# Ledger of designs, part 59: designed miniproteins, single chains, continued (4)

Each design is a single chain, and the fold is of that chain. pLDDT is the mean over its residues in the fold that is shown.

## One batch from the design tools (miniprotein)

Design m14163
Fold by ESMFold2-Fast:
Structure m14163 (fold): chain A 57 residues (1-57)
Amino acid sequence: SREENAREIGHFLLELTEGKSSDQRAELNKRAIELIKAGQSVDEIKKALEELVKELE
């Protein structure tokens, strides 16, 4: 469901943002919200967020 997908993405974001700066956390959260609004799948969102983490490092 949409609610289950949002929870899964939220949990993934918590793991990805651990040890990150406030600016990096904000960018990752912003990207996740944009992709959710665009109707991307959970797997596509996770892949995009992992790619963004590599760009922010």
Scores: mean pLDDT 81

Design m14164
Fold by ESMFold2-Fast:
Parts: sequence; C-alpha cells; structure tokens
Structure m14164 (fold): chain A 75 residues (1-75)
Amino acid sequence: SFEAELRELGHDPQRIASAKAGLEVTKLANAIDKGDKEKAEEYYQKLKDLVGEDKAKQLIEKAKQSVKVQKELSK
C-alpha cells in the first residue's frame, strides 16, 4: 500500500493521511470555486477515505463557507 511504501521511507501513516487530507481540501475548495461539481464530488470522496465521513463533512462545509463569503464580497 502507499502507507507501507512511505513507512519504509520513515513516514508516519497518520502524518501522511493529514498531508493528503490537506491537499484534498485545497483541491475541493478550488473545484467548488470553479463550479466543477464532478471534481468536487471526486475530491470529497477521497477526503472521506482519508479522514472519515464526519471530518470530511466538516472540511467541505468550511470550504463551501469560504466560497460563499468570497462570492458575497464580489457583489
């Protein structure tokens, strides 16, 4: 697995998962901002796989709120 390969490089699996989650949140926020629903759903599913459903829901709601604030400021 990817985690096993990274463990041989001296990396902690939880630290790897956190780094991946951060990247997926960034990709998700960008997809939401661009209105790319298919990519947003793809990145959300990957985020759920990394951090679990409850944490993923919290992170996507924060990403949606950031996009909403930016859109309101552009009016």
Scores: mean pLDDT 70

Design m14166
Fold by ESMFold2-Fast:
Structure m14166 (fold): chain A 58 residues (1-58)
Amino acid sequence: MTEEEIREKLKKAKENGEEKVDFGRVSGGQKGTIEKIAKELGGKVEYVPPDGVVVYFK
């Protein structure tokens, strides 16, 4: 996924009042991008071993 696709996915989830977005397995570079954008939008990142990422909106 591109940075723009990650941003749109997280923004839409927040606007729809969704509690979480599960990205599944992602690369190390994708983890950094997801964490950056999630924090900008007020989300919290949880890492699910070995390489899963979930973003929570309160």
Scores: mean pLDDT 78

Design m14167
Fold by ESMFold2-Fast:
Structure m14167 (fold): chain A 97 residues (1-97)
Amino acid sequence: MSLDEAIKLADEDTLIIIDAGEISIDEAIEIAKEVKKRAPKAKVAVLVKDESVESGTGLGTEEEPVVFYKSEEEIPEVAELLKELFGVKKVLIVKYK
């Protein structure tokens, strides 16, 4: 799914998860801010790959939406955890490139 598609489908019960891979925390924060400006009703989280931490580290807030994952295979479990924590009905996962 593209970012533009996710933004168009997003509503008040939606969490947009951006799989950003190996980027800096500062870049992840900027991505989160940009997505939130474009989809202000949706909740936003940015996933950053870091092999040195446990998946789900950061546990994203609306103010600090960066969450770490160790391997791509763990993304579905992290997404389900974030869905429950944010209290949303719908999760849209976007690969950022």
Scores: mean pLDDT 77

Design m14168
Fold by ESMFold2-Fast:
Structure m14168 (fold): chain A 110 residues (1-110)
Amino acid sequence: DEVKKFFEERIKKYEEEIKKDPNNATAWLNLGLAYYRLGKYDEAIKYFEKAIELDPNNALAHEVLGEAYLKKGEYDKAIEHYQRALEIDPDNVVAKKLLEEAEKKKKEAS
């Protein structure tokens, strides 16, 4: 469909950007986000981790890595990354809400 084609096109674009500049943390973050939108959470995690390796204080990178772990049911890892996002940006309302959701899901896990 058109949405899938759009993200596959974005993947190609970001892969080309990374080939030209492998230290472009934003390109790695955007590549991960495109894989996330396609439901490819393992690939998304890999590329978000690369973005964080290049820019450890990127609050957004920690937020979206947490979201990918949450999608996989890895609640402890999701919580860790949401907490890190909030250490970097304490006013991140999205990360606060996602942290509460991950903590609730962890508590409800049998």
Scores: mean pLDDT 89

Design m14169
Fold by ESMFold2-Fast:
Structure m14169 (fold): chain A 68 residues (1-68)
Amino acid sequence: SLDAQLRALEGEAQRVVKEALETKDYEGAIERLEELRERAEALEPPSEQRERLVEAIEGTIEYLRELL
């Protein structure tokens, strides 16, 4: 289901962020988050949950860029 796919992407994004904060590999984390954002945007049909996940990932990318 779309909800299951969105939940899986959210979990992956959370894992990426946790690893980045532990390893300080912010550049690698940004690249992985950009891939996850693109995968979330590709999910059909469009939904509020999809848009919220995309926005959350984009906000996290901007936060990590400030740590570079």
Scores: mean pLDDT 86

Design m14170
Fold by ESMFold2-Fast:
Structure m14170 (fold): chain A 74 residues (1-74)
Amino acid sequence: MKKAEELRRRAVEEAAARVAAAPSEAELAAARAEAEAVLQLIEEAEDQTSLAEFLKRLLRETLAAAEAVYEAVR
């Protein structure tokens, strides 16, 4: 039963890694859109576990950090 949760966790981790590794504004925008789609899927699942909260926080923090780094380099 937890296979769906594990797949969601992997999707969040992969989306976060792509955002963190994005070398340009265009790639950051694409990675952000993918990350937002993953966040929506987690929220629609109504998963209130601490793991789901951790994954959502991780992805939001990674997005914020990537945007801040890109603005600083600009």
Scores: mean pLDDT 65

Design m14171
Fold by ESMFold2-Fast:
Structure m14171 (fold): chain A 62 residues (1-62)
Amino acid sequence: APKDVTTGQEGALVDPLSGEGYSLAFVQALLADEEALERLAKALGVSVEELRAALEAALAAH
């Protein structure tokens, strides 16, 4: 059944990545593992595409 829940209000993953939340190696490992990306995206309430784009942008800016 459809259940509306408030998720992704602030984009918690993007905020840590903009600061110092994740190491370069951790971000690279996540991008190499599609299942890990899906799991993390689901836990954060974002799409895999949004998470991947955020991680790739953070990696490119680093």
Scores: mean pLDDT 62

Design m14172
Fold by ESMFold2-Fast:
Structure m14172 (fold): chain A 59 residues (1-59)
Amino acid sequence: MDSETVKRLIKLGEKYYQQGKYQSAIKIYQVAADIAKQAGDTQSAQQANQLKQQVQQQM
């Protein structure tokens, strides 16, 4: 259940990033990381945080 939500948020963040909406992508990745961490999914939380960092470096 939670892993499906996290995957959907990561895809949404990627979509915003491709559109140049960096701030929106960062916010979505942050939400994905927080949900994954609360669910105990450390792998997805780390993935979302790394994607957030990549977007921040492109700003």
Scores: mean pLDDT 82

Design m14173
Fold by ESMFold2-Fast:
Structure m14173 (fold): chain A 60 residues (1-60)
Amino acid sequence: GDELKDKLIKLLVEKYGLTEEQAKEALAQILSNDLARNILLEVAKDNGDDELLDLLKKLS
């Protein structure tokens, strides 16, 4: 398994209130869709979420 993917799923569940299934679907979209990744990068910046921002940069 990819440790960074697991960390992102956990962050989305614990901090953003997604279900584990929703977080996994979001991860799949981020990895396959540049628009989805860019939207989540903007969310991370707007929320000052350095952990989410770092994870997204490492997964791209």
Scores: mean pLDDT 80

Design m14174
Fold by ESMFold2-Fast:
Structure m14174 (fold): chain A 97 residues (1-97)
Amino acid sequence: MSKEELEREVREGIADILVGLGEKFAEKGDLEEALELYERAIEVDPENAYAWANLGKVLLEQGDYEKAIEYAEKALELDPENELAKKVLEEAKKKLE
């Protein structure tokens, strides 16, 4: 494994941990703390589709439907099969009807 590949794997692992921690805060209703953790995950690994999808979910819960759509679409550009992003996109679009 190259040094670049190892550094990428470490960043991906850190981003996954931050997303998991953010999900635990979101489950408790600590949406501001969850948001900060998802934003940090994106800073570490901007290709983490789950971080983008979870940001969209928090914005959906806060009533920011337009941003929820934007971030869910970003997650789907990175991972077209992301179930959370598909759900956030569908629910946010329905709210704007």
Scores: mean pLDDT 87

Design m14175
Fold by ESMFold2-Fast:
Structure m14175 (fold): chain A 65 residues (1-65)
Amino acid sequence: SMEKLKEAVEKARKDILTFLKEKQPPKSKEEEEKIKKEVDESVEKGLKALPTSREVREQSRRESE
């Protein structure tokens, strides 16, 4: 269902945001908002290309290591 897809996307978005904030904490509120916007756009683009958010998360984790 669309609801589960939306929920998975939102969860992936939060995970990516948390990862970015830990790796490089924003120096200002404006910078934090820009990061959120970029993450939202990247997630939306990735969603269209990939069927599952889980695979995106695991592949990103592997690429980091």
Scores: mean pLDDT 67

Design m14176
Fold by ESMFold2-Fast:
Structure m14176 (fold): chain A 72 residues (1-72)
Amino acid sequence: MSSEESKKKAQEHLKKAEEALKQGDLKTAEKHLFEASYHMGDVYENGDFETYAELAKRISELGGKLNAARKA
């Protein structure tokens, strides 16, 4: 797919992961974070490193929230 399509899909999955975290659906949040990471790989491969860095930061932030929600 195009890097633009991959960027849009990564952003959409990050939005869905954030929404899932808000409702406590940790499994759905994790699924969408992995999907975002998959599409982010295509962004990196196409040389859009600035967008990759922005997406990576957001994945890290949401992943931290997911981990905090799972902590025992």
Scores: mean pLDDT 80

Design m14177
Fold by ESMFold2-Fast:
Structure m14177 (fold): chain A 55 residues (1-55)
Amino acid sequence: SVEDLRREAERLREEIIRLVERAQTASPAEAERLYAEVERLGDRLLALEAQIAAL
């Protein structure tokens, strides 16, 4: 449902925020891994937002 998609998008936004916060205090190597994860989650979030907008 649209409601489920919106909840998933919100969950992804919260995860991205947490990973970015962790990256700020991480070692350079850890920060690289965390930002790679952020990039992947961001792509998924954009896809979900596009899907919601098309409904």
Scores: mean pLDDT 88

Design m14178
Fold by ESMFold2-Fast:
Structure m14178 (fold): chain A 70 residues (1-70)
Amino acid sequence: SMPSEAEVLESLGRAVLALGKIELERGNYEAALEAAERLKRLAEELEKLGATEAAEELRREAERLEEEAK
């Protein structure tokens, strides 16, 4: 069976988060901030699909990346 649109976006969000964490660990702060921006956009799309819990989780992770990139 095919995954739902929300499941695909959640999986993409996890991949973007993993990349953002790797960039942060490497000291690539601009790339980590770009990942945080992508996570916020994915969270907005998830919220529109009614996946509120997943959207809130991606927003929290984006905020953590932004804070750690300072």
Scores: mean pLDDT 87

Design m14179
Fold by ESMFold2-Fast:
Structure m14179 (fold): chain A 68 residues (1-68)
Amino acid sequence: ASAALVEEARALAARGGEGLLEAARLVGEAALERLRADPRATEAEIAAAEERVARELAEVERLVAERR
């Protein structure tokens, strides 16, 4: 599942700027799902990863909006 989502995200990114934000969301979601499914992951690690993904998505959204 996770690897398939990453591959789909790469395909969307390759289609150009319109797919870039969706590709970033899929990659971020796959990473968070994998981390949440890991019984060894701490709540702090999950929270930190969620904050990083949110920040990265906000940056991608900003870049897409500015560059179109």
Scores: mean pLDDT 74

Design m14180
Fold by ESMFold2-Fast:
Structure m14180 (fold): chain A 95 residues (1-95)
Amino acid sequence: MEKLALGLTYALLGNQYFEKGDYDKAIEYYKKAMEYGLKDNPLVWLRLGEAYYKKGDYEKAAEYFRKAADIYSQAGLTDFAERARKLAEEAEKKA
């Protein structure tokens, strides 16, 4: 219970730093959010991909977008999975 609350707090901090353009801190806090119970949340993986993309690390961006697509697909969210796969393909073209 407390672990998940901390994970949600880290995800919110990640979002705040992402909006400020501090992608290094955004990545740090999103990774902490995953350590504290959000590994199965595809939005955290998607945000990690977006942050790496903004940094020009297209190989890692593609990796995290594909992970988000896999989680969406396993949840039966086919349209969201397809959108995440297209983001991965666009990142791979730039890598």
Scores: mean pLDDT 85

Design m14181
Fold by ESMFold2-Fast:
Structure m14181 (fold): chain A 58 residues (1-58)
Amino acid sequence: MLSEPLLQRALEALKKAVENNDKELVEEIKKNLSEALGLPTEKMSAEEAIAYLEELLK
């Protein structure tokens, strides 16, 4: 089951990593979402992954 608190934390962390221009952390968050939750985020851009998570949290 996808947890809203987990998705919200991931979105917040991903936005912060993008703001800090931390490319390694961006890729790690995307990979962790793909591995832990089966989300198609690993091959997405940072902006695509953010948009995808925001759509899931509507």
Scores: mean pLDDT 79

Design m14182
Fold by ESMFold2-Fast:
Structure m14182 (fold): chain A 97 residues (1-97)
Amino acid sequence: SMMEELAARLDKLSEEATRLLAEQRRNGPTPEQLAKESEAMREVEKLIEELEKDESRTPMEILQLGIERAEKLIKEGLARAALYFLSRTMELAKQRG
């Protein structure tokens, strides 16, 4: 199903973000990287709060948003924020489907 395809894409992104986060932790993040991660975390937390309040969004739409935002965050090296957003969108999609 389309939901299974989206879930598979989220799993791949979660694996990629986990790998990137592990690498960043081994190398030691710079203060600049920590500041960017903190800002990205605040942004994704607000997005999750908005998604939780918007009962009109389908599980499929929630997963699609998870994919789009996580791909952007991973590209920007924001692995922690990406992993958090993926986890939360997967949980919310399960609650609604």
Scores: mean pLDDT 85

Design m14183
Fold by ESMFold2-Fast:
Structure m14183 (fold): chain A 61 residues (1-61)
Amino acid sequence: IEELVKKGEEAFKKKDYETAIKYYEEALKRAREAGDVKMALETGLKLAEARKALQEQKKKE
């Protein structure tokens, strides 16, 4: 889970928001399956931020 979040963060820094979303979605699913409430909440927030960033990127086109 930690590794997936880190890969999502790296993609986010490179402004590859679609890749960041994929890693955060996978990390969120695994955190929920593991019952890791803290990781699920933190990953959910990162996923929401990545989705917002993707929408903003598309608006600038």
Scores: mean pLDDT 79

Design m14184
Fold by ESMFold2-Fast:
Structure m14184 (fold): chain A 88 residues (1-88)
Amino acid sequence: YFLTLAEENKDDKVKQATALISLAQSYRYEGKYEEAAEYYEKALELVKDNKKAQARIYRKLSEIYEKMGDLEKAKEYQKKADELEKSL
């Protein structure tokens, strides 16, 4: 089960998003923050209709960009997560 196949499977977006999040977490634990951010961003596209999932991914992206030293993007994603959580 690979990224290209996950992106092609439109009918199971939640399953594909979960797989991408797992990959992103693995890259994060290895210190590969750029790859982690990329997979979280791909997962975000699959969960556009799920505010709770989007908020969680934005929070993870904020953490990743903070680890990368991009404090501006970290704050932007944290704000997006906070705004979505207020609407839940």
Scores: mean pLDDT 77

Design m14185
Fold by ESMFold2-Fast:
Structure m14185 (fold): chain A 78 residues (1-78)
Amino acid sequence: MVAEELKEEAKKAGDEKLAKLVEETEKLIKEAEEKGIDISKFKEEMEKALKLAKEGNLEEARRRVESVKNLLKDILEK
């Protein structure tokens, strides 16, 4: 899973905040999928975050994961 790979990259880089953010976002993606919400766009953003993390751009990776988390919270609260 992309989230597992992204969490591994975060741990390798010592970015515990990114690792926790990925874990929280993965739980929200799973909840949205179980409720029948189309998560394709969110999976694409997580894949982009993984690519950025592998390139060493942890700040932009974190920003993208935060964006996904915030959008999912808004959708799940409404």
Scores: mean pLDDT 81

Design m14186
Fold by ESMFold2-Fast:
Formats: sequence, C-alpha cells, structure tokens
Structure m14186 (fold): chain A 63 residues (1-63)
Amino acid sequence: MDGALGPGRNSILTAYYSKRYDLLREVAEGSEKAAELAKELGNDDSAKGYRELSEYARRLVEE
C-alpha cells in the first residue's frame, strides 16, 4: 500500500517546517499533473506515488 516517496516527502516536510505553504500548494498541483502524465505513459506506480504526494502536501496545508 505504501509507495517509496523518499525525496518528495522530505521536500514537502522541509517546505512545511519552513512555512512555505505556497510551495506546498505548487507541489500538490505539480504532483497531480505528474500523476496524470505518468498514467498516460503507462507508469501506474509512478502515477500512484505522485497522487499520494499531492494529497499529502494538501493535507499539510489544510490540516
């Protein structure tokens, strides 16, 4: 169930601790677009990972 988010997750946490909520929203939007592109390319695992990153970033902003 868990994808390896590694660097993406660390970048999100760094932005959160730095109070860069604008970056968190950009990561969420960019990750959603990346998920769509990955799905079109047939990379379902990458699409899931990007979608999870997008949701994770949004949750940190919204709380």
Scores: mean pLDDT 72

Design m14187
Fold by ESMFold2-Fast:
Structure m14187 (fold): chain A 60 residues (1-60)
Amino acid sequence: ASEEEIEEGIALIVEGVALTLIKQGHEVSKEEVRELLKNAKEELREEVIKRVEEAKKEAA
């Protein structure tokens, strides 16, 4: 697998965990998501952060 495919896989796992935690009422910061994805491409990282922030708005 390419490094890009591995980073995409990690991003999907991070997103899934973050969304599950938000649904369960736990606090998840955009800064924590950004740190976990610091080695990912900027576009991929920002897409995950956007989805996490959207999920937070829906949970509130």
Scores: mean pLDDT 78

Design m14188
Fold by ESMFold2-Fast:
Structure m14188 (fold): chain A 60 residues (1-60)
Amino acid sequence: SKLEKRLEELEERIKAGDTSLEVETELGVLRLEAVVLEAPQDLIERLEELEKKLEELKKK
């Protein structure tokens, strides 16, 4: 799905160490879209795990 492709792009950026405001904003937008569109639970869990990884990277 389009939402899954966007999530994969963000996963790659965060894996590369990208902690920019753009990544944080896009992740927030995707989370809102996932909730509004009632996305599958596995996609929501992937978003939450990615948010946790971004926060841990920003703490370093």
Scores: mean pLDDT 79

Design m14189
Fold by ESMFold2-Fast:
Structure m14189 (fold): chain A 85 residues (1-85)
Amino acid sequence: SAIQEALDLIEREKPAEGKRLRDAYQRLLAGDTSPQTLAEFVEAIANLGVPGAGQIAVDAVRRIKAGEDPLAVLSEAVLQVASLF
């Protein structure tokens, strides 16, 4: 899938934070939408050290706070982050 390819690319380029992002995404797919899992996901994106990733993280937080579905927002964020590589 496009999301799995994006996660593979991110982990290849940034192994530590990319693995962290993948682990958080797997928890999210299992139905864990806790504040802890959402924070872990957003923090992993922000900490990638890639120009543009911080803004993607900020936009994702804004959308989730506005009541958008966390899985949909964070799936889109993964694709946006992958486009920076």
Scores: mean pLDDT 83

Design m14190
Fold by ESMFold2-Fast:
Structure m14190 (fold): chain A 55 residues (1-55)
Amino acid sequence: SRAAQIEAILRGARSELENGMPLEEVKKIVTAAAEELGLSPADIEAMLRQIEELA
């Protein structure tokens, strides 16, 4: 499902942050992955906000 795909991206983002990847680089990777899934700009912004809270 789309929700499961979003959760997988966010889980990956958390792992990258835990491995020391800079927040801005993680945001770029997540944005690219979300765009490939065809997510709306609003959904992408919501995901990026969640990632900022994880950092």
Scores: mean pLDDT 83

Design m14191
Fold by ESMFold2-Fast:
Structure m14191 (fold): chain A 57 residues (1-57)
Amino acid sequence: SEDPLYREALRLEIEAALYYMAASVAKLAGDEEEAKKLFEKAEELERKAEELRRKAE
């Protein structure tokens, strides 16, 4: 898409995916507190991406 907000939303979605991956790795390592923080960060980024996508429409 040509809309800068749509591109930013896509970037945030990719970042959220990376944080979900990092959270999974932390959980497998037994670092539950770190996993929780990374998961919360991923959810925050996903929420921001959704909001930007709505504005880009």
Scores: mean pLDDT 85

Design m14192
Fold by ESMFold2-Fast:
Structure m14192 (fold): chain A 64 residues (1-64)
Amino acid sequence: MQAVTVILDGADPARVAAALEALGGTITHQNDRIVGAQGDFTDADIARLAAIPGVRRVLLGEIT
């Protein structure tokens, strides 16, 4: 399993969380600025997350 953190810039956090869960991720934290998850994400999955409108970037790992 790996951790991912999605940094938001206008995206709906619930929509991003649903996308992470659809990829088999487990949401670890969610707020108006970031959504974090753990799961088995491929490079293609990371690219799909980064392509969501209003996602600023996707980081591998957790932000405290």
Scores: mean pLDDT 79

Design m14193
Fold by ESMFold2-Fast:
Structure m14193 (fold): chain A 68 residues (1-68)
Amino acid sequence: SELEKLKEEIEKILREIESLPVTTDDQAMLVETAKRLAELANKSTDVEEQKRLLDILKAIYEKLKEIS
């Protein structure tokens, strides 16, 4: 299902985010925000909400790579 695919993608990107080194308070805040958003996505049954949360997680991942 689309919901299962989104859950898998969210879990995958969260793992990538958590694998990055955290050396600044800004990086720590972004990682904590990502964890919170992933938890919200896991509780959601709305496909459009999960898509939006996935897009935000992707943006956080890109930002973390930029400042690493």
Scores: mean pLDDT 84

Design m14194
Fold by ESMFold2-Fast:
Structure m14194 (fold): chain A 55 residues (1-55)
Amino acid sequence: SPIEREILILLLEIAYGSSVYLAERMRENGSDKAVIEEVEKGAEETKKRLEELKA
């Protein structure tokens, strides 16, 4: 359904933005490097999913 696709894209955009913001705050606060890398990896996977859905 086009509506379901649009909703999924919006949810993934929110998830991506939140993950990027979180990783930035974690870096500023001196959080564990391995945890930051995991969050950034998740953000990159979300970005790839968005590119696939928008193709």
Scores: mean pLDDT 86

Design m14195
Fold by ESMFold2-Fast:
Formats: C-alpha cells, structure tokens, sequence
Structure m14195 (fold): chain A 87 residues (1-87)
C-alpha cells in the first residue's frame, strides 16, 4: 500500500517535471529522477525538505546556484499538483 502510493506519486511527479525539462538548463534525467523522488516522498510522508536543503543537494549534482534554485521552486510547485491529484 505505502510502496504503491509512493510509486504512483513518483509517476505523477515525473510527468509534471518532464513538461518543464526545457525551462531549466542542466535539467538532466538524473536531476528529474531525484526531483521526482523528493516530491513523491514529501507527498506520501508529509515530510518536506527545506528549500535550502533541496538547493544544496542539486548543487552537489553539478547544478549552478540559479539552476538548483529553479529546480527547488519546481519541486514545491509539482508537490502541490501531485498532492491534489492523489486526493
């Protein structure tokens, strides 16, 4: 049940993140997958990483400050959409 809900949330998150692929430089498959995991985990558990923690994580994957900031904002936007769709 929990695992199935997590996988469903991840699929929805990945779909919305893929729609924004061209809006962020350096938005690779690895970054999209990581962002989808963060969104799915947050929606299913109710635990949210801070914007600063998300930015630091994506910078560790090789993104610039500006790129990581855009990804963090997108994670928060997509999380709201995924949460609403799972209702």
Amino acid sequence: EFQEKLEKAKEIARKYLEEKRDSIEGFTDEVIESAANIVAYSVVTGIELSKEEIIEYFKSLGMTDEQAEKVAELVYEVRKKVKKELE
Scores: mean pLDDT 82

Design m14196
Fold by ESMFold2-Fast:
Structure m14196 (fold): chain A 67 residues (1-67)
Amino acid sequence: AEEYFNKGVEYARQKKYEEAFEEFKKALELDPSFHLAAVGLHDVLKGMENPSEEMKKELEKLLKRFK
C-alpha cells in the first residue's frame, strides 16, 4: 500500500493529478484503513481544475470502505 501512496505523492508533485489519483486509489484498495491515501485522493481532486464525475463517484465509493 505505501509503495502506491509514495508514487501518488510523486505524481501529485508533478501536477499529474489523474495518475496521482489512480495510485492513491490502489493504495486505499489494498488497505482501506490507510487514511493518508484517502487524504491524498481528496487533496488531488481539490487540486484538479475539473475533476470528472467518475472520479468523484470513485472517491465516494472508496471512502465507504473506510471506517
Scores: mean pLDDT 73

Design m14197
Fold by ESMFold2-Fast:
Structure m14197 (fold): chain A 59 residues (1-59)
Amino acid sequence: GLEELEKKIEELRKRIEKLKEELAKNPEDKEIQLELEIEEGILALVEAVLNLLKKKEKE
């Protein structure tokens, strides 16, 4: 099933939220900025894969 990908998406969203909170406290932290960009990129890719898999699933 798609359950593992949905769980991964939720975990990524929570991580992104935490990184945004950390960046708000430390706006000059380039490492947090890069981590946030990477995590948002990963989220976009996982969501794209999930959408494709949902279209191919037998319903």
Scores: mean pLDDT 80

Design m14198
Fold by ESMFold2-Fast:
Structure m14198 (fold): chain A 87 residues (1-87)
Amino acid sequence: MAEIAARQAAIIRAAIPPVAEAAAKKDAEEAETVARILEGAARTAEEGDVGIAQSLVAMLAAIAKIAGDDETAALLNATLDEVLAVA
């Protein structure tokens, strides 16, 4: 279980640079906020609260989509799919 949680956290952390880069093309302040929330999600996953971590990633993807940031939304949805693939 701890190994799976650590792997899910690593997937979320690996997504931070590309997601932050994509978000920064629209708004640098929002990019900083998204990166901070993703780091929080990774820490939450490491602590075993994978459901909360997944919900945070899904919420960010939905917010990006509503805001018209399709690139950031696509990256976050890809990250969520990768996290969900780790049982």
Scores: mean pLDDT 83

Design m14199
Fold by ESMFold2-Fast:
Structure m14199 (fold): chain A 112 residues (1-112)
Amino acid sequence: KVVEKLKELGAKVERIVTPGASLVRLTFEVESFDEAVEILKKIAEELGLTLRIDDESENVSYITGDGTKEKYLKAVTATLLDANGEQVGTFLLFLKKENGKYIAKVFLGTRV
């Protein structure tokens, strides 16, 4: 399963499971946006999947589930594809800077 592989890669993992789908929230400390993207590519490779970046945006505001407003330097939407080009998952990546460090927050949606 995806969660076990992500824990092996040192990610902080929170898992939410619903019928037919799972959502995994990951947090990484990174040195740059490029490093955050490389981590997503590495996760895709470890899963035997292809990462396709669909959209990038800058200076994004996001409201978390508890109503807290957060500002992000970058946001990325990406799709995970299998060997036949079928969509099997999605990544949402949010990058912010806290205490002089870059923090990447990733939401991974996959079928269960």
Scores: mean pLDDT 69

Design m14200
Fold by ESMFold2-Fast:
Structure m14200 (fold): chain A 87 residues (1-87)
Amino acid sequence: DAGRAAARLARALAEAAREAGDEEAARTLEEVARVLEEAAALADEEAARALLEAHRALFEEAERAAARLAREHPELVRRALEAARAA
């Protein structure tokens, strides 16, 4: 269930971004969570991969946002990782 686990992590990170006041990072991470949830719901694995590839730029933006959050707010990111594992 890697896709759903990744989506939960993205949502937890989006919440951390909102707590940090980084609304742009929160929106980007929430969009990533939606794409991951859509991919996980697809019956066709090739269609799921195509969806993820179509959103490559979004994932790259999310990686930069998450890295920035980890540098500026490491405790919020740590809490998000714990929340995602508990869910």
Scores: mean pLDDT 83

